# Designed miniproteins, single chains, continued (3): the designs that were tried, part 5

Each design is a single chain, and the fold is of that chain. pLDDT is the mean over its residues in the fold that is shown.

## One batch from the design tools (miniprotein)

Design m8149
Fold by ESMFold2-Fast:
Structure m8149 (fold): chain A 67 residues (1-67)
Amino acid sequence: MEEARRRLEELLAELDRAIAAGDLEKARELLREAVELADTLELSPEEVARLVAAQLRVIGAEIDAEL
């Protein structure tokens, strides 16, 4: 369980870097892994808020790129 939580935090940090770099393909893959991992965990409200914020950032960046 603890190892999975650490991996989730690492994935979210890498996701933030990918978004900042404009690497949307990598951001999509990292978000997918983070969501799949989160589905196996009992998340705290803080963890849920961080994951939701990450999802919104990826969606916003993708919409801007596709338009």
Scores: mean pLDDT 77

Design m8150
Fold by ESMFold2-Fast:
Structure m8150 (fold): chain A 60 residues (1-60)
Amino acid sequence: SAAERERRLQEIEEQVQQLSDQSLKLLMEAMAEGDDALKEARKRIDELLRQIEELRRAAE
């Protein structure tokens, strides 16, 4: 139904926002620690970005 689709899109939007917030937090923490921490954070952020892309595909 249209209501079920709207609810699911809202859930996906919330999950995307949470993953985006986690990515930003990881980046900011790593920037304070130095280059090696930034490289590790980039790997973790890449994993989170993949999850965001999968959620966005599910929304279509």
Scores: mean pLDDT 80

Design m8151
Fold by ESMFold2-Fast:
Structure m8151 (fold): chain A 85 residues (1-85)
Amino acid sequence: SLKEVIRELVEEAVALSKAIRDGDVDAMIDHAERLAEVLSKIDPEAAEEIRKLVDEMRKATPEEAIELGYKILKLVSEVIKKLLE
């Protein structure tokens, strides 16, 4: 259901936010990939955009990875906002 998808997106976004605070790049990648998987069911374009950002994150410095993590959070927030509208 849409409600369950939103719940999963929020849970994974919270986990990504924690990984960003902790500076844990491996955890950021893991939670970002889970966000892309959930989004692939409802917004395939957003899922592809997140996967491209994850690919950049794997090649980035830790500082650059944190900035990419924030970009992913903004993307997910905009999708959730549209789903609640």
Scores: mean pLDDT 88

Design m8152
Fold by ESMFold2-Fast:
Structure m8152 (fold): chain A 62 residues (1-62)
Amino acid sequence: LSDEEILEALLAAGLSREQAERAAELIRERGLAVTAEEIARETGLSLSLATRGKRAVDLAAR
């Protein structure tokens, strides 16, 4: 996955641009093994929103 594809998937999942950029940076640093719980903790997103974002990125990686 490119950085652009990660960002696009996160935006499509309903994250704001600022939220999507922070989550994309974390995924870029840690890879696709990062959990929704880790994204929520590190970025301050709700677990529900982090779960949607992670699912969208995982689907884009197929």
Scores: mean pLDDT 83

Design m8153
Fold by ESMFold2-Fast:
Structure m8153 (fold): chain A 50 residues (1-50)
Amino acid sequence: DLERDIEIAMLRIEISVYELALKVEQERNSPDVAELQQRIEEARRRLEEL
């Protein structure tokens, strides 16, 4: 299913972007670290459903 394959690819890109952002925020000791971790988990959950 092409539509599903595209969604899987987009979610993988989204996870990669959030992981990079998480690394930057961790270096800054930012309070946003927890929110980014949650967003990554949500994206991974969506990926598992596909």
Scores: mean pLDDT 82

Design m8154
Fold by ESMFold2-Fast:
Structure m8154 (fold): chain A 89 residues (1-89)
Amino acid sequence: MERVRELAERMVAVDPRTEEAMRRAVEHVERGLADPDLARAEEHFSEAANAVGEAARRLEAAGRTEEARELGGQLLTEIVRALEALRAA
């Protein structure tokens, strides 16, 4: 979670308009990690990934293509790792 929050803060620092999407992404990752039902957890991680995609598209529209790919890619990697860890349990 610490790295997800750190990456979300970096995304918002690039463009404050990503704040709402990043807040939703962090909330959904936290809810997914806390949910004992794998199907609901997967839905939360899917919603987190959608929010990351929204923020990345906002950065791309603003001409911040490198930051969108780097931060968006790192956030999606962390979400995938969290889901894989739950599936392995």
Scores: mean pLDDT 86

Design m8155
Fold by ESMFold2-Fast:
Structure m8155 (fold): chain A 66 residues (1-66)
Amino acid sequence: SLEQVEKILAFLKSLPPEHQPAALKAIDAGIRGATDEELRRLAEELGVSYDTVKKYAELGKKIAES
């Protein structure tokens, strides 16, 4: 929903600028329905934990489902 998108954008803006691209890419992966293997690969590429990528991907999935 628009409300969920607004909340996520506000959250992204609260992150340090250098962390925002990683969070946005993980959300995009979730919107696209990325597999666990793809999320693990993304975590390696971004230098962040798999758990972090998975949390943001779940937010993206919820946006796609609304």
Scores: mean pLDDT 77

Design m8156
Fold by ESMFold2-Fast:
Structure m8156 (fold): chain A 62 residues (1-62)
Amino acid sequence: IEEIRKELGKVKKEDPELFSKALIKLAQETGTASRPVEVEENEEVEKIYELIKKLLKEEEEK
């Protein structure tokens, strides 16, 4: 979990657009997106999305 947080922090710092795209994808799948944004299918976006999803599940249990 701490490793996931560090990895996400690194991505957010080095590639904030990639991190933002992953958050938009998460918001669209959870139905919380206020406006549709086109997100290209990309393995890197999917990887970051899965990391965010795992982190959120762990935080929800606290």
Scores: mean pLDDT 67

Design m8157
Fold by ESMFold2-Fast:
Structure m8157 (fold): chain A 65 residues (1-65)
Amino acid sequence: AVAAIRARLDAAVAAGDAQAEAAELSRLQEVIVDGDAAARAEAQRVLDEYLERQRAAVDAALAAR
């Protein structure tokens, strides 16, 4: 389930767990390759949300310096 991947990815990012983050991104890529159209669309949304959150986190970290 793509929603479960998103939840684990968000948790890994919040914990600073780079290995868990990479593992969940790999699972997301598997859905994009092997999933049906609906699963692929959901996986693309998860990836987009992840990239938006990463940009915001980097901007916040730079502002906190």
Scores: mean pLDDT 80

Design m8158
Fold by ESMFold2-Fast:
Structure m8158 (fold): chain A 82 residues (1-82)
Amino acid sequence: MKREEILKRAFEIAGKVQEKLKENAELVLSDPELMEKVKEVEEKLKELLEAIEKKAPLAELEELLRELERKAKELLEELEKK
């Protein structure tokens, strides 16, 4: 995967998470576990964006993207259960 594709994928993930959080805002605010998962996704997104800005090696960016995708998936699956 190229750096530009990683950045595009990161923004796509962020957009999907944002929309789902908007739909479930009251639920997220009432559930500390969901709020913690939201913070984890935000932290992983920040790490990936900072690594892209610092021109980190492509392999590092791919690993950070995988971590972001994993955390986002966990959050989205929990939101679908509620």
Scores: mean pLDDT 81

Design m8159
Fold by ESMFold2-Fast:
Structure m8159 (fold): chain A 82 residues (1-82)
Amino acid sequence: MSDEELMALVERLAAQDAEALREELERAKEEAEKIEDEKLKELAIEAIEEFRRALEAAAAGDLAAAAEHLRRAFALLQEAAA
């Protein structure tokens, strides 16, 4: 994920597209719970939690914290995909 993509996502969170993203996180969590590989399941759930923290930070106006949580979430997803 590029810094440009990350900042675009942070801007979407700040612009109150948060409801659409929250719905996507709920769906992602439901899909993660179906993962049979325990390690991948744990990584996916942790990534979803980091996305949720990013959403909360963006809603509070802390775009720097939101960006940091998004970076952590994508790093966890990359590890799960490897």
Scores: mean pLDDT 75

Design m8160
Fold by ESMFold2-Fast:
Structure m8160 (fold): chain A 80 residues (1-80)
Amino acid sequence: SPLSAEEKLEELEKKIKELLEQLEKTTDPYEANKLIQEIQNLLDEMHSLALKSGDKKLIERAGKLSLEAQEKIDKILNEL
């Protein structure tokens, strides 16, 4: 059976968090830039999925994770 919107969002959230952990450990600016691009692509997928679901709780969850991810990315970029 196809995954529900909630299950797909949870999978995207796990992938984003794993990439953020890799980003925090990366000392190579090239690897950091690659990870940031992958994270941003997954955040875009998550937002699109949440919006298309019409579920207010999923939209809120996606927005909160996106904000947290962008704050972490901005902090890391300022340290590079």
Scores: mean pLDDT 85

Design m8161
Fold by ESMFold2-Fast:
Structure m8161 (fold): chain A 76 residues (1-76)
Amino acid sequence: MLEELEELAQKGLEAYKAGDYETAAKYFREAAELLRELREELLELGATEEQIERLIEMLEEKAKEAEELAEKKRAE
């Protein structure tokens, strides 16, 4: 589960570096959604609420940034 989260974030980063912003946004969104679903379990495992919230925010910011770059690329 945590491995899946890390894999999604990594795929998002790789797509972003390759200029595939649509794919990057998709993976960052999926990672953020999975992290939200795992929030209660992560807290039980000793993660802090602040750490989880910060990671979700960071992933959502990256997804938004990638979405904006994809829109600019399409709009020319």
Scores: mean pLDDT 80

Design m8162
Fold by ESMFold2-Fast:
Structure m8162 (fold): chain A 71 residues (1-71)
Amino acid sequence: SFAEEILKKIEEVEKLAEELKSPELKEEAKKLRELAEKVSSPSAEQISLEEFEKKVKELEEKIKEALKKAA
């Protein structure tokens, strides 16, 4: 499932932030999680599938950037 995959990636970012003791990365992960929860909430069913996919791709890019900074 899509939301499950995104939440898994965010969880990985949160773990990396803890390992690196990075408050900045932890804050970014929190923001990404809140966005993912909004997109995958029942209310998000009102948005088009195309818009949903765009938001998730944007979220994946943000997670990738956060992981890049952690590396």
Scores: mean pLDDT 69

Design m8163
Fold by ESMFold2-Fast:
Structure m8163 (fold): chain A 67 residues (1-67)
Amino acid sequence: SMVREKAEEYYEKGLEYFKEKKYEEAAEYFEKAAELYRSLGTEEDRKKALEAEINAGLSLILVALDK
C-alpha cells in the first residue's frame, strides 16, 4: 500500500526531527503520519496512528517547555 509507505515515511521524518530537537516540525510529521494510518482499515494501522498522535503531543509539550 502506497498510503502505508507514505505514513511510514512521515513517521520516520517525525523521528528524525525529534532527534534533532526540532519538535514543532516533528509534531507536524507525526500528525501527517497519524492521518494516513487512520485512513487504513486494520487494527494495527489504528494503533500506529495512536502512537503517532502520542508522539506529536509529546513533541508539542517539549516545544512549550522550551518556552
Scores: mean pLDDT 88

Design m8164
Fold by ESMFold2-Fast:
Formats: sequence, structure tokens, C-alpha cells
Structure m8164 (fold): chain A 67 residues (1-67)
Amino acid sequence: SEEELKEEIKKLDERIKELEEEIKKIKKELEKNPDNKELWNELEELEGLKALLEGFKGYLEKLLEKL
């Protein structure tokens, strides 16, 4: 349903915002310790997950526009 699709888009938006805050925190820690390879790996994983969720959100938004 249209309402279920809107609910999923809202949940994805909330998850994306949470990931943005986590990415911001890791970037601040990397400013203090740029040689921390584990933090760089974690940053890459979170940015990758964010990109996937943004892509999925965009897909759902396109489906909603056709309803």
C-alpha cells in the first residue's frame, strides 16, 4: 500500500540520518588519529551502507510517484 511505502521511506530516512551522525563521529576521531586503519575501514563500511540505503530509498520514492 501507499502508506506502507511511505512508512518504509520514513524508516530509511531515519537510518540514513543515524549513519550520517556515526560517520561524522568517526571523521572527528580520524582528525585526532589519521593512522587508525580500523577507523578508516569502519568509515568505508558506514559510507557504503549509507549509499545502499539512499539508493533503496530512491527506488521506493520512484515507486511511490507511480501510485
Scores: mean pLDDT 87

Design m8165
Fold by ESMFold2-Fast:
Structure m8165 (fold): chain A 69 residues (1-69)
Amino acid sequence: MEEAERHLEEGRRALSDGDVEKAVEHFKRAIELDPENAEAHYLLGLAYRALGKTEEADKWFEKAKEIKP
């Protein structure tokens, strides 16, 4: 849990710095560590959208919706 939270925080920081590729890597790692984290799936979708990969982004947004409580 703590390790996944660390990757979420680093991913958000990478997004704010404009390093979208680094953000994608951190969000993917957060999902590997905590597959039920809806926020991580949503943030990965946002990162893919920032890269112009709208189809990929939509896939991750749908996964986030399925996980949300």
Scores: mean pLDDT 81

Design m8166
Fold by ESMFold2-Fast:
Structure m8166 (fold): chain A 74 residues (1-74)
Amino acid sequence: SEEVKEEALKKIEEILKDLPDFQREHVMKLAEITIEEKTEESLKVLEQTLRRFGVPDEKIEEIIKIVKEAIEKN
């Protein structure tokens, strides 16, 4: 549901609060697309983008878990 997606995006935004606004906005858009597309390819693009922006592996794992749970509940 749209509500499940919005809740997941809120959690991800909180994890990424220390990213510069431009990078955070870009990642948030990719996360939304990944939840909507529900493909392994979009998930890999999201993970690689987070890594390129210097997000720590622990936070990347948490974000990917949130995205996968949102995909399952939708």
Scores: mean pLDDT 85

Design m8168
Fold by ESMFold2-Fast:
Structure m8168 (fold): chain A 64 residues (1-64)
Amino acid sequence: SKKEEIMRLVKETLRRLGDLTDEYLEKMRAAKTEEEKKKVKEEYDKKVKELLEEMKKKLAEIES
């Protein structure tokens, strides 16, 4: 069913977001300067945006 496909997509997206957040936290812990921390956050924000755009595209395909 479409509901099961949506639930699977949401669960997978949350799992991938968790992985990205774990990577972000590890890189933030390693960063020594404000400039390095800014770059780590910008990379995280970019990856999260890409993940959400991928999810929206897949969701639209399921709802079609």
Scores: mean pLDDT 87

Design m8169
Fold by ESMFold2-Fast:
Structure m8169 (fold): chain A 82 residues (1-82)
Amino acid sequence: MLEELGEKYREKGEAARAAGDYEKAGVYYESAGVAYERAGNYEKAAEAYRKAAEAYRKAGDEKKAALAEEKAREAAEKAAAA
């Protein structure tokens, strides 16, 4: 359920990114990261958070981009430990 929810948010993020709505893309990718993290899929969570950071940076939201990069790093460390 949670991993499926993560996939749905990831798909919405890809669609928003394709439409040029980088702020919405960042929000959807961040939501995907949270869902994957709760599902215990830290590899996909790290990927989603990295995409959120890229989207926020393109939107000009450096603060959200930096926070998403931090979440991606934390998820990547958990993936390596699991």
Scores: mean pLDDT 84

Design m8170
Fold by ESMFold2-Fast:
Structure m8170 (fold): chain A 57 residues (1-57)
Amino acid sequence: GVVELLVKFGGLTEEQARRLVELLKDPSVSAAEAARRAGVSERTAAGAKRLIADGFK
């Protein structure tokens, strides 16, 4: 799933990855806002948002 990919390839902790994915469940949340709230880079949040949109869970 997206959490596993973010931990393994994104260098995130499991807690950061879960928080990011939870924030991105709301489609009104921007990648920048999710990045700020999860404590990750905007690039990582944008990548995660794209993976979720492409059907990764």
Scores: mean pLDDT 79

Design m8171
Fold by ESMFold2-Fast:
Structure m8171 (fold): chain A 63 residues (1-63)
Amino acid sequence: SVVERLAEEVRQKLLAAGVPEEEAERIAEEIRRRLTELAKQGVSQHELLVVAGELTNEAIRRY
């Protein structure tokens, strides 16, 4: 699914930014859950991509 693909991209971006593997996995799973909720509400694939990017950048800024 689009959500699963976006969550994997989030995980890889977190790892590339130096976030430890265990923390990157937890953050990616949290973002995946949020994206799943939004998808159930009818949010478009494009909007899911934007939200995933925003949440990823916010997480990187904290590490």
Scores: mean pLDDT 86

Design m8172
Fold by ESMFold2-Fast:
Structure m8172 (fold): chain A 55 residues (1-55)
Amino acid sequence: SDLEALERALRLVEEEIKRLQRELDKSGPGNKELQDRIEALRRVADEIRATIEAL
C-alpha cells in the first residue's frame, strides 16, 4: 500500500540522517557538505510525514 511504502521510505531516510549525523560528529564542525546533506534529508522526511498525515 502507499502508506506502507511511505513508512518504509521515512524509516530509511531517518536511518540515513542518523548515520550522517554520526559522520558529522567524527569529521568536526566544519563539514558543510555533510550538514547540507542532513538538512536536505530532513526536508525529505518532513515531506513524507506530511504526505502520511494527509492520507
Scores: mean pLDDT 86

Design m8173
Fold by ESMFold2-Fast:
Structure m8173 (fold): chain A 65 residues (1-65)
Amino acid sequence: HMERREELFKEVDEAIAEIQAAVLARSKGIDRIETKEQYEEIAKLAEEEGLTDVAKYMRKRAEEL
């Protein structure tokens, strides 16, 4: 019964990625990441900053739109 902890760790990692993505978005004047184009722009910025996990998460979100 360690599934709960593993799920929480994954959720924490994704939440951290979202927070970092939101900070990057704000630096570009984007209050909320809502469009595929915005997700792709933030993914590109994350890669430039060396935040590979953030970039991967943002691209996954873009593909879901």
Scores: mean pLDDT 76

Design m8174
Fold by ESMFold2-Fast:
Structure m8174 (fold): chain A 85 residues (1-85)
Amino acid sequence: MEEAIEEVERAIELLEEAVKKNPENVDMRLALGLAQGALSELLEENPNLEVIKRLLEKAREYARKAGDEEGAEEAERALEKVEEI
């Protein structure tokens, strides 16, 4: 759980930087919002892992559509850590 939270926070950090550099990119803002949603669910007393996985999969997809390969790779790492729970 702790490792999954750390990886999602890292993905959010990278996506926030990408949004700051290109705030007009809708796909980038969607990727950030989805990753933030995944973190919110992870911090609940009984997190729904299936919801978190779907949110991270969509975050990865939108980051790739936006051309942010680094953000997409970090979202993938976060997804892998959630799958280990």
Scores: mean pLDDT 85

Design m8175
Fold by ESMFold2-Fast:
Structure m8175 (fold): chain A 60 residues (1-60)
Amino acid sequence: GPKLAVAVKDYVAKSDLELTLKKGEKVLILEDIGGDYVVAKSLVTGEVGIVPKSVLEEID
């Protein structure tokens, strides 16, 4: 199932496919797409996009 994670730093989307996150924002990791990236859903905004794994820490 989806994994719960938290953003460990701010991240600004570099394209329309990426997700902007603020440090401390909780997300669900929906899919691992390889290349050190995941598809995640923000639990704050409800937006879905690609983020680097290095921005996230799993908390489950």
Scores: mean pLDDT 84

Design m8176
Fold by ESMFold2-Fast:
Structure m8176 (fold): chain A 105 residues (1-105)
Amino acid sequence: MKKEEAEKLNKEGEEYLNKGDYEKALKLYEEALKLDPNYAEAYNNLGAAYLKMGDFEKAKEYYEKALKLDPNYARAYYNLAQLYFKQGDYDKGLEYLKKANELAE
């Protein structure tokens, strides 16, 4: 039940993120993590919200937390690749993109 409630909050957070309501999205992801502290997808989504807000440092920290919980989480590697490309670190971006592609196959 708590895991299903966390998943519902995470999905609602994604809807607010898509609408550009980043503050509401963050609150929903934080509530999901209160119900399931090991929810790698919610950490990845926190990273995505911070990336859209321009907070690259927090985005990286949350993507790394997602990967600590799930080292095979291809989407988190893909999101780190996009973060590094946005920062102009092309070599690091390609490194993470290759890792994401290896895990998606």
Scores: mean pLDDT 87

Design m8177
Fold by ESMFold2-Fast:
Structure m8177 (fold): chain A 62 residues (1-62)
Amino acid sequence: MTIDPTVLEGDILEALGQMAFWLGLYELAAELFEKAAELYREAGDEEGAERAERLAEEARRK
């Protein structure tokens, strides 16, 4: 089992983004999801990056 600190940081930002989205802080949620996607891309986690990008788009549509 290999824990990538960059992926972990992305997971934390994605979780914070989800919480911000639930609180109606859509601009903050979009920023957090975009940062998570950037970290996932840097770590080579394309699936995580795509998921986070989709969530950022959803937040921006609010």
Scores: mean pLDDT 81

Design m8178
Fold by ESMFold2-Fast:
Structure m8178 (fold): chain A 58 residues (1-58)
Amino acid sequence: MEELRKKAKELITELLLQGYSFHEAIEKVAKELGLSRDEAIEILQEVVIEGVRKAPPL
């Protein structure tokens, strides 16, 4: 699970950097890595929290 979680985090980060929405990133990660929607959302939240360190909150 940790390995899949790291891959999901990397994929979400790449998708967000490419300009995909949060919903699109969640859907693509869940489908690509076989994760549940809830797991993808949890990982997305971690990515967003780390991103806030460099960007102002929206």
Scores: mean pLDDT 73

Design m8179
Fold by ESMFold2-Fast:
Structure m8179 (fold): chain A 64 residues (1-64)
Amino acid sequence: LLDEVRRALTDIEAAAKAGASPEEVNQRIAEAERRLGLRFYRDPKDPTRVVVPGDELAAALAAA
């Protein structure tokens, strides 16, 4: 699970930095959320960065 979350975050950030449309980035986020059962949020200080709340990630890791 943790490795899958890290890969999803890296892929989304890479797409955003490569100039992917906001719609494409949002679609990638939605697909990762559905696959992993977690919510992803854009960092308000850096819109190319995506974060998962630590408490939600800890709960998912404990369930796995």
Scores: mean pLDDT 69

Design m8180
Fold by ESMFold2-Fast:
Structure m8180 (fold): chain A 58 residues (1-58)
Amino acid sequence: VRTFTATVTSDLPPEEAAALARAAALTEAGAAARPGDEVVDVRVEARGGTATATVSVA
């Protein structure tokens, strides 16, 4: 399993910051994906102007 993490810090509402972090982490995962890799887990945490998304690929 490989993991990709993206962090967004902004004055956006938590839900919007979380969406941006998720999109960034998925983009990183997609760029580094190997044939047959699948996204097996997506986690997003937003707190106090910072959102962190972690995407797991296997």
Scores: mean pLDDT 78

Design m8181
Fold by ESMFold2-Fast:
Structure m8181 (fold): chain A 60 residues (1-60)
Amino acid sequence: DGQARADAIGEANRPVAMYAVYEAEAKLGNEESKIKAEELRKQGVKADPASIAAVEDFLK
């Protein structure tokens, strides 16, 4: 009820979290992260622009 659902949500949301990180890293000049972000985008993964900006600021 709680644990199994939380685990499944965590797994489902992992691509979104990784996409935000890769997009932020790509904006900071990481070419490998740019390629990874492009692959996730082609698979239909989306992230909130505010979340991407927050990760970018954190990585600065």
Scores: mean pLDDT 73

Design m8182
Fold by ESMFold2-Fast:
Structure m8182 (fold): chain A 95 residues (1-95)
Amino acid sequence: VDLDALRAALEEALKPIAEKYNAEITVRVGLAGDMVLVAVFATTPASKAEELAKAIEDAVRQVLREFGLEAEVGTYIKKKGDTAYILTFAFAPLP
């Protein structure tokens, strides 16, 4: 797997989502043993947290699928006042 290409594809897929939800989105891609790891960090208004999390998960699943990766994807949401902090993570075994 070309991790630089994967990161670029994830950033491209998430850019319109970030604009739609007025969110700050950062993507990290790496390896842990024989697993590809993806972490997406996002900050958004608390009222949009669940919608944004779903959109991020769907985009991450789609991009990983395009790279031939079958991934487990999960999301953690922490709300503090009017702000939500979102961490979406994905794990996929190396092909």
Scores: mean pLDDT 85

Design m8183
Fold by ESMFold2-Fast:
Structure m8183 (fold): chain A 75 residues (1-75)
Amino acid sequence: MKAETLYNMGLIFENLGLYDFAARSYDLAGRIYEENGDYEKAAEMYEKAWQLYEKSGDPRAEEVKKRAEELRKKA
């Protein structure tokens, strides 16, 4: 699946108030951008996932926040 498709799915889920699904979509988009070397876009996706995971109390919030911070050092 293309990272852009996952990003667009995240936007749709967020608009519907499905924040858990939106966070997961952004997290997956970030991982694909990271694998492709697009560290700036990956960090942006992880930052969006972090905000939504934090709102839902998901323990993945801290992990994606840390990953975004590490990737910002490379961008």
Scores: mean pLDDT 83

Design m8184
Fold by ESMFold2-Fast:
Order: structure tokens, then C-alpha cells, then sequence
Structure m8184 (fold): chain A 65 residues (1-65)
């Protein structure tokens, strides 16, 4: 699985809102993790389990780099 595929999967798991999912994908792809977390905190429909998956994906991204 590529880093890009992992980020896309993560964004889709965070919300069923296609627009929000795309914004999260762009932020994570750009490495703006802090902005991605802030967006998640402000938007409805994002669950705690998905937020935990973000943190795990970030750790994996750092390990791959």
C-alpha cells in the first residue's frame, strides 16, 4: 500500500462527506497534520475511532520516510 493510498483510505474513514474527505486528503498529503486534526475537531460526523486512525497513520508515514 502506498502512502497516498493510506491517506485516501484514512480520509474516507473519517467521514462520509465527500467534500470533507477531499479536504482531509489534501491536508494530510501536504503534511499539514495539525490543520487536518483541527478540521476533524470542528466538523460533525467524524468519530473518535477515525481520529485515532489518523495518529497511527502519521506514525507509519514517519516510519516510511
Amino acid sequence: MTVDELIELLAKRLTDDEKLSKELYELLKAGDVEKAIELVKKEKGVNEDALKNIKEAIEKLYALK
Scores: mean pLDDT 65

Design m8185
Fold by ESMFold2-Fast:
Structure m8185 (fold): chain A 77 residues (1-77)
Amino acid sequence: SIEKAERLIEKGEEARAKGDYVTAARYYYFAAQHYEEAGDLKKAAEALRKAAEQLRQAGQDASADELDRRAKELEKE
């Protein structure tokens, strides 16, 4: 549900504030899955981009690039 996705965004923000970039990326990724299941593809793409940014801060550029590609595909739907 959208409400579950929003809660996961909050958890991601908490993890980011603590400098736990990998955990923040994980929460944003799961939020994107819930938004996509709810049909909110724009919010799903935004959550994937947030996850990608956190992965880049963690030095995981290849994984971040993959999430950015997924976000672009969702925005075409």
Scores: mean pLDDT 87

Design m8186
Fold by ESMFold2-Fast:
Structure m8186 (fold): chain A 60 residues (1-60)
Amino acid sequence: SLEEVEEKIEELQRRIDELGAQMREAIAAGDVERARELALEEAALTVELMLLYVEKKELE
């Protein structure tokens, strides 16, 4: 349903925001390996978010 898709979008946006904050911390600390891991996780969640926005538009 539209409501379920909107809830998933909000959850993914929160997770992406958290990863972004952690990535900034890792970069500031010079932790290249951790920053790389976080960047890959953020990229994967961003793809999921984009697909949910497409699904939301189809349900509207």
Scores: mean pLDDT 86

Design m8187
Fold by ESMFold2-Fast:
Structure m8187 (fold): chain A 62 residues (1-62)
Amino acid sequence: GMAAKKKELIEEIERLGVLAAIRTGDSERAEALAKEGIKLVEEGKFEEAKKVIEQIRELIKE
């Protein structure tokens, strides 16, 4: 259901946020992006949340 989808996306964003903080050394930026993504998921804005997830993934690639 919708609650399960939100939980899955939030858990993924939390994992990616931790990885981005480790990879970049910028925990403040990583935390801000993760919080933005989680808020968008909670609001049901899944397309906007996916864009934030892509931003976090790009940070991990650097």
Scores: mean pLDDT 83

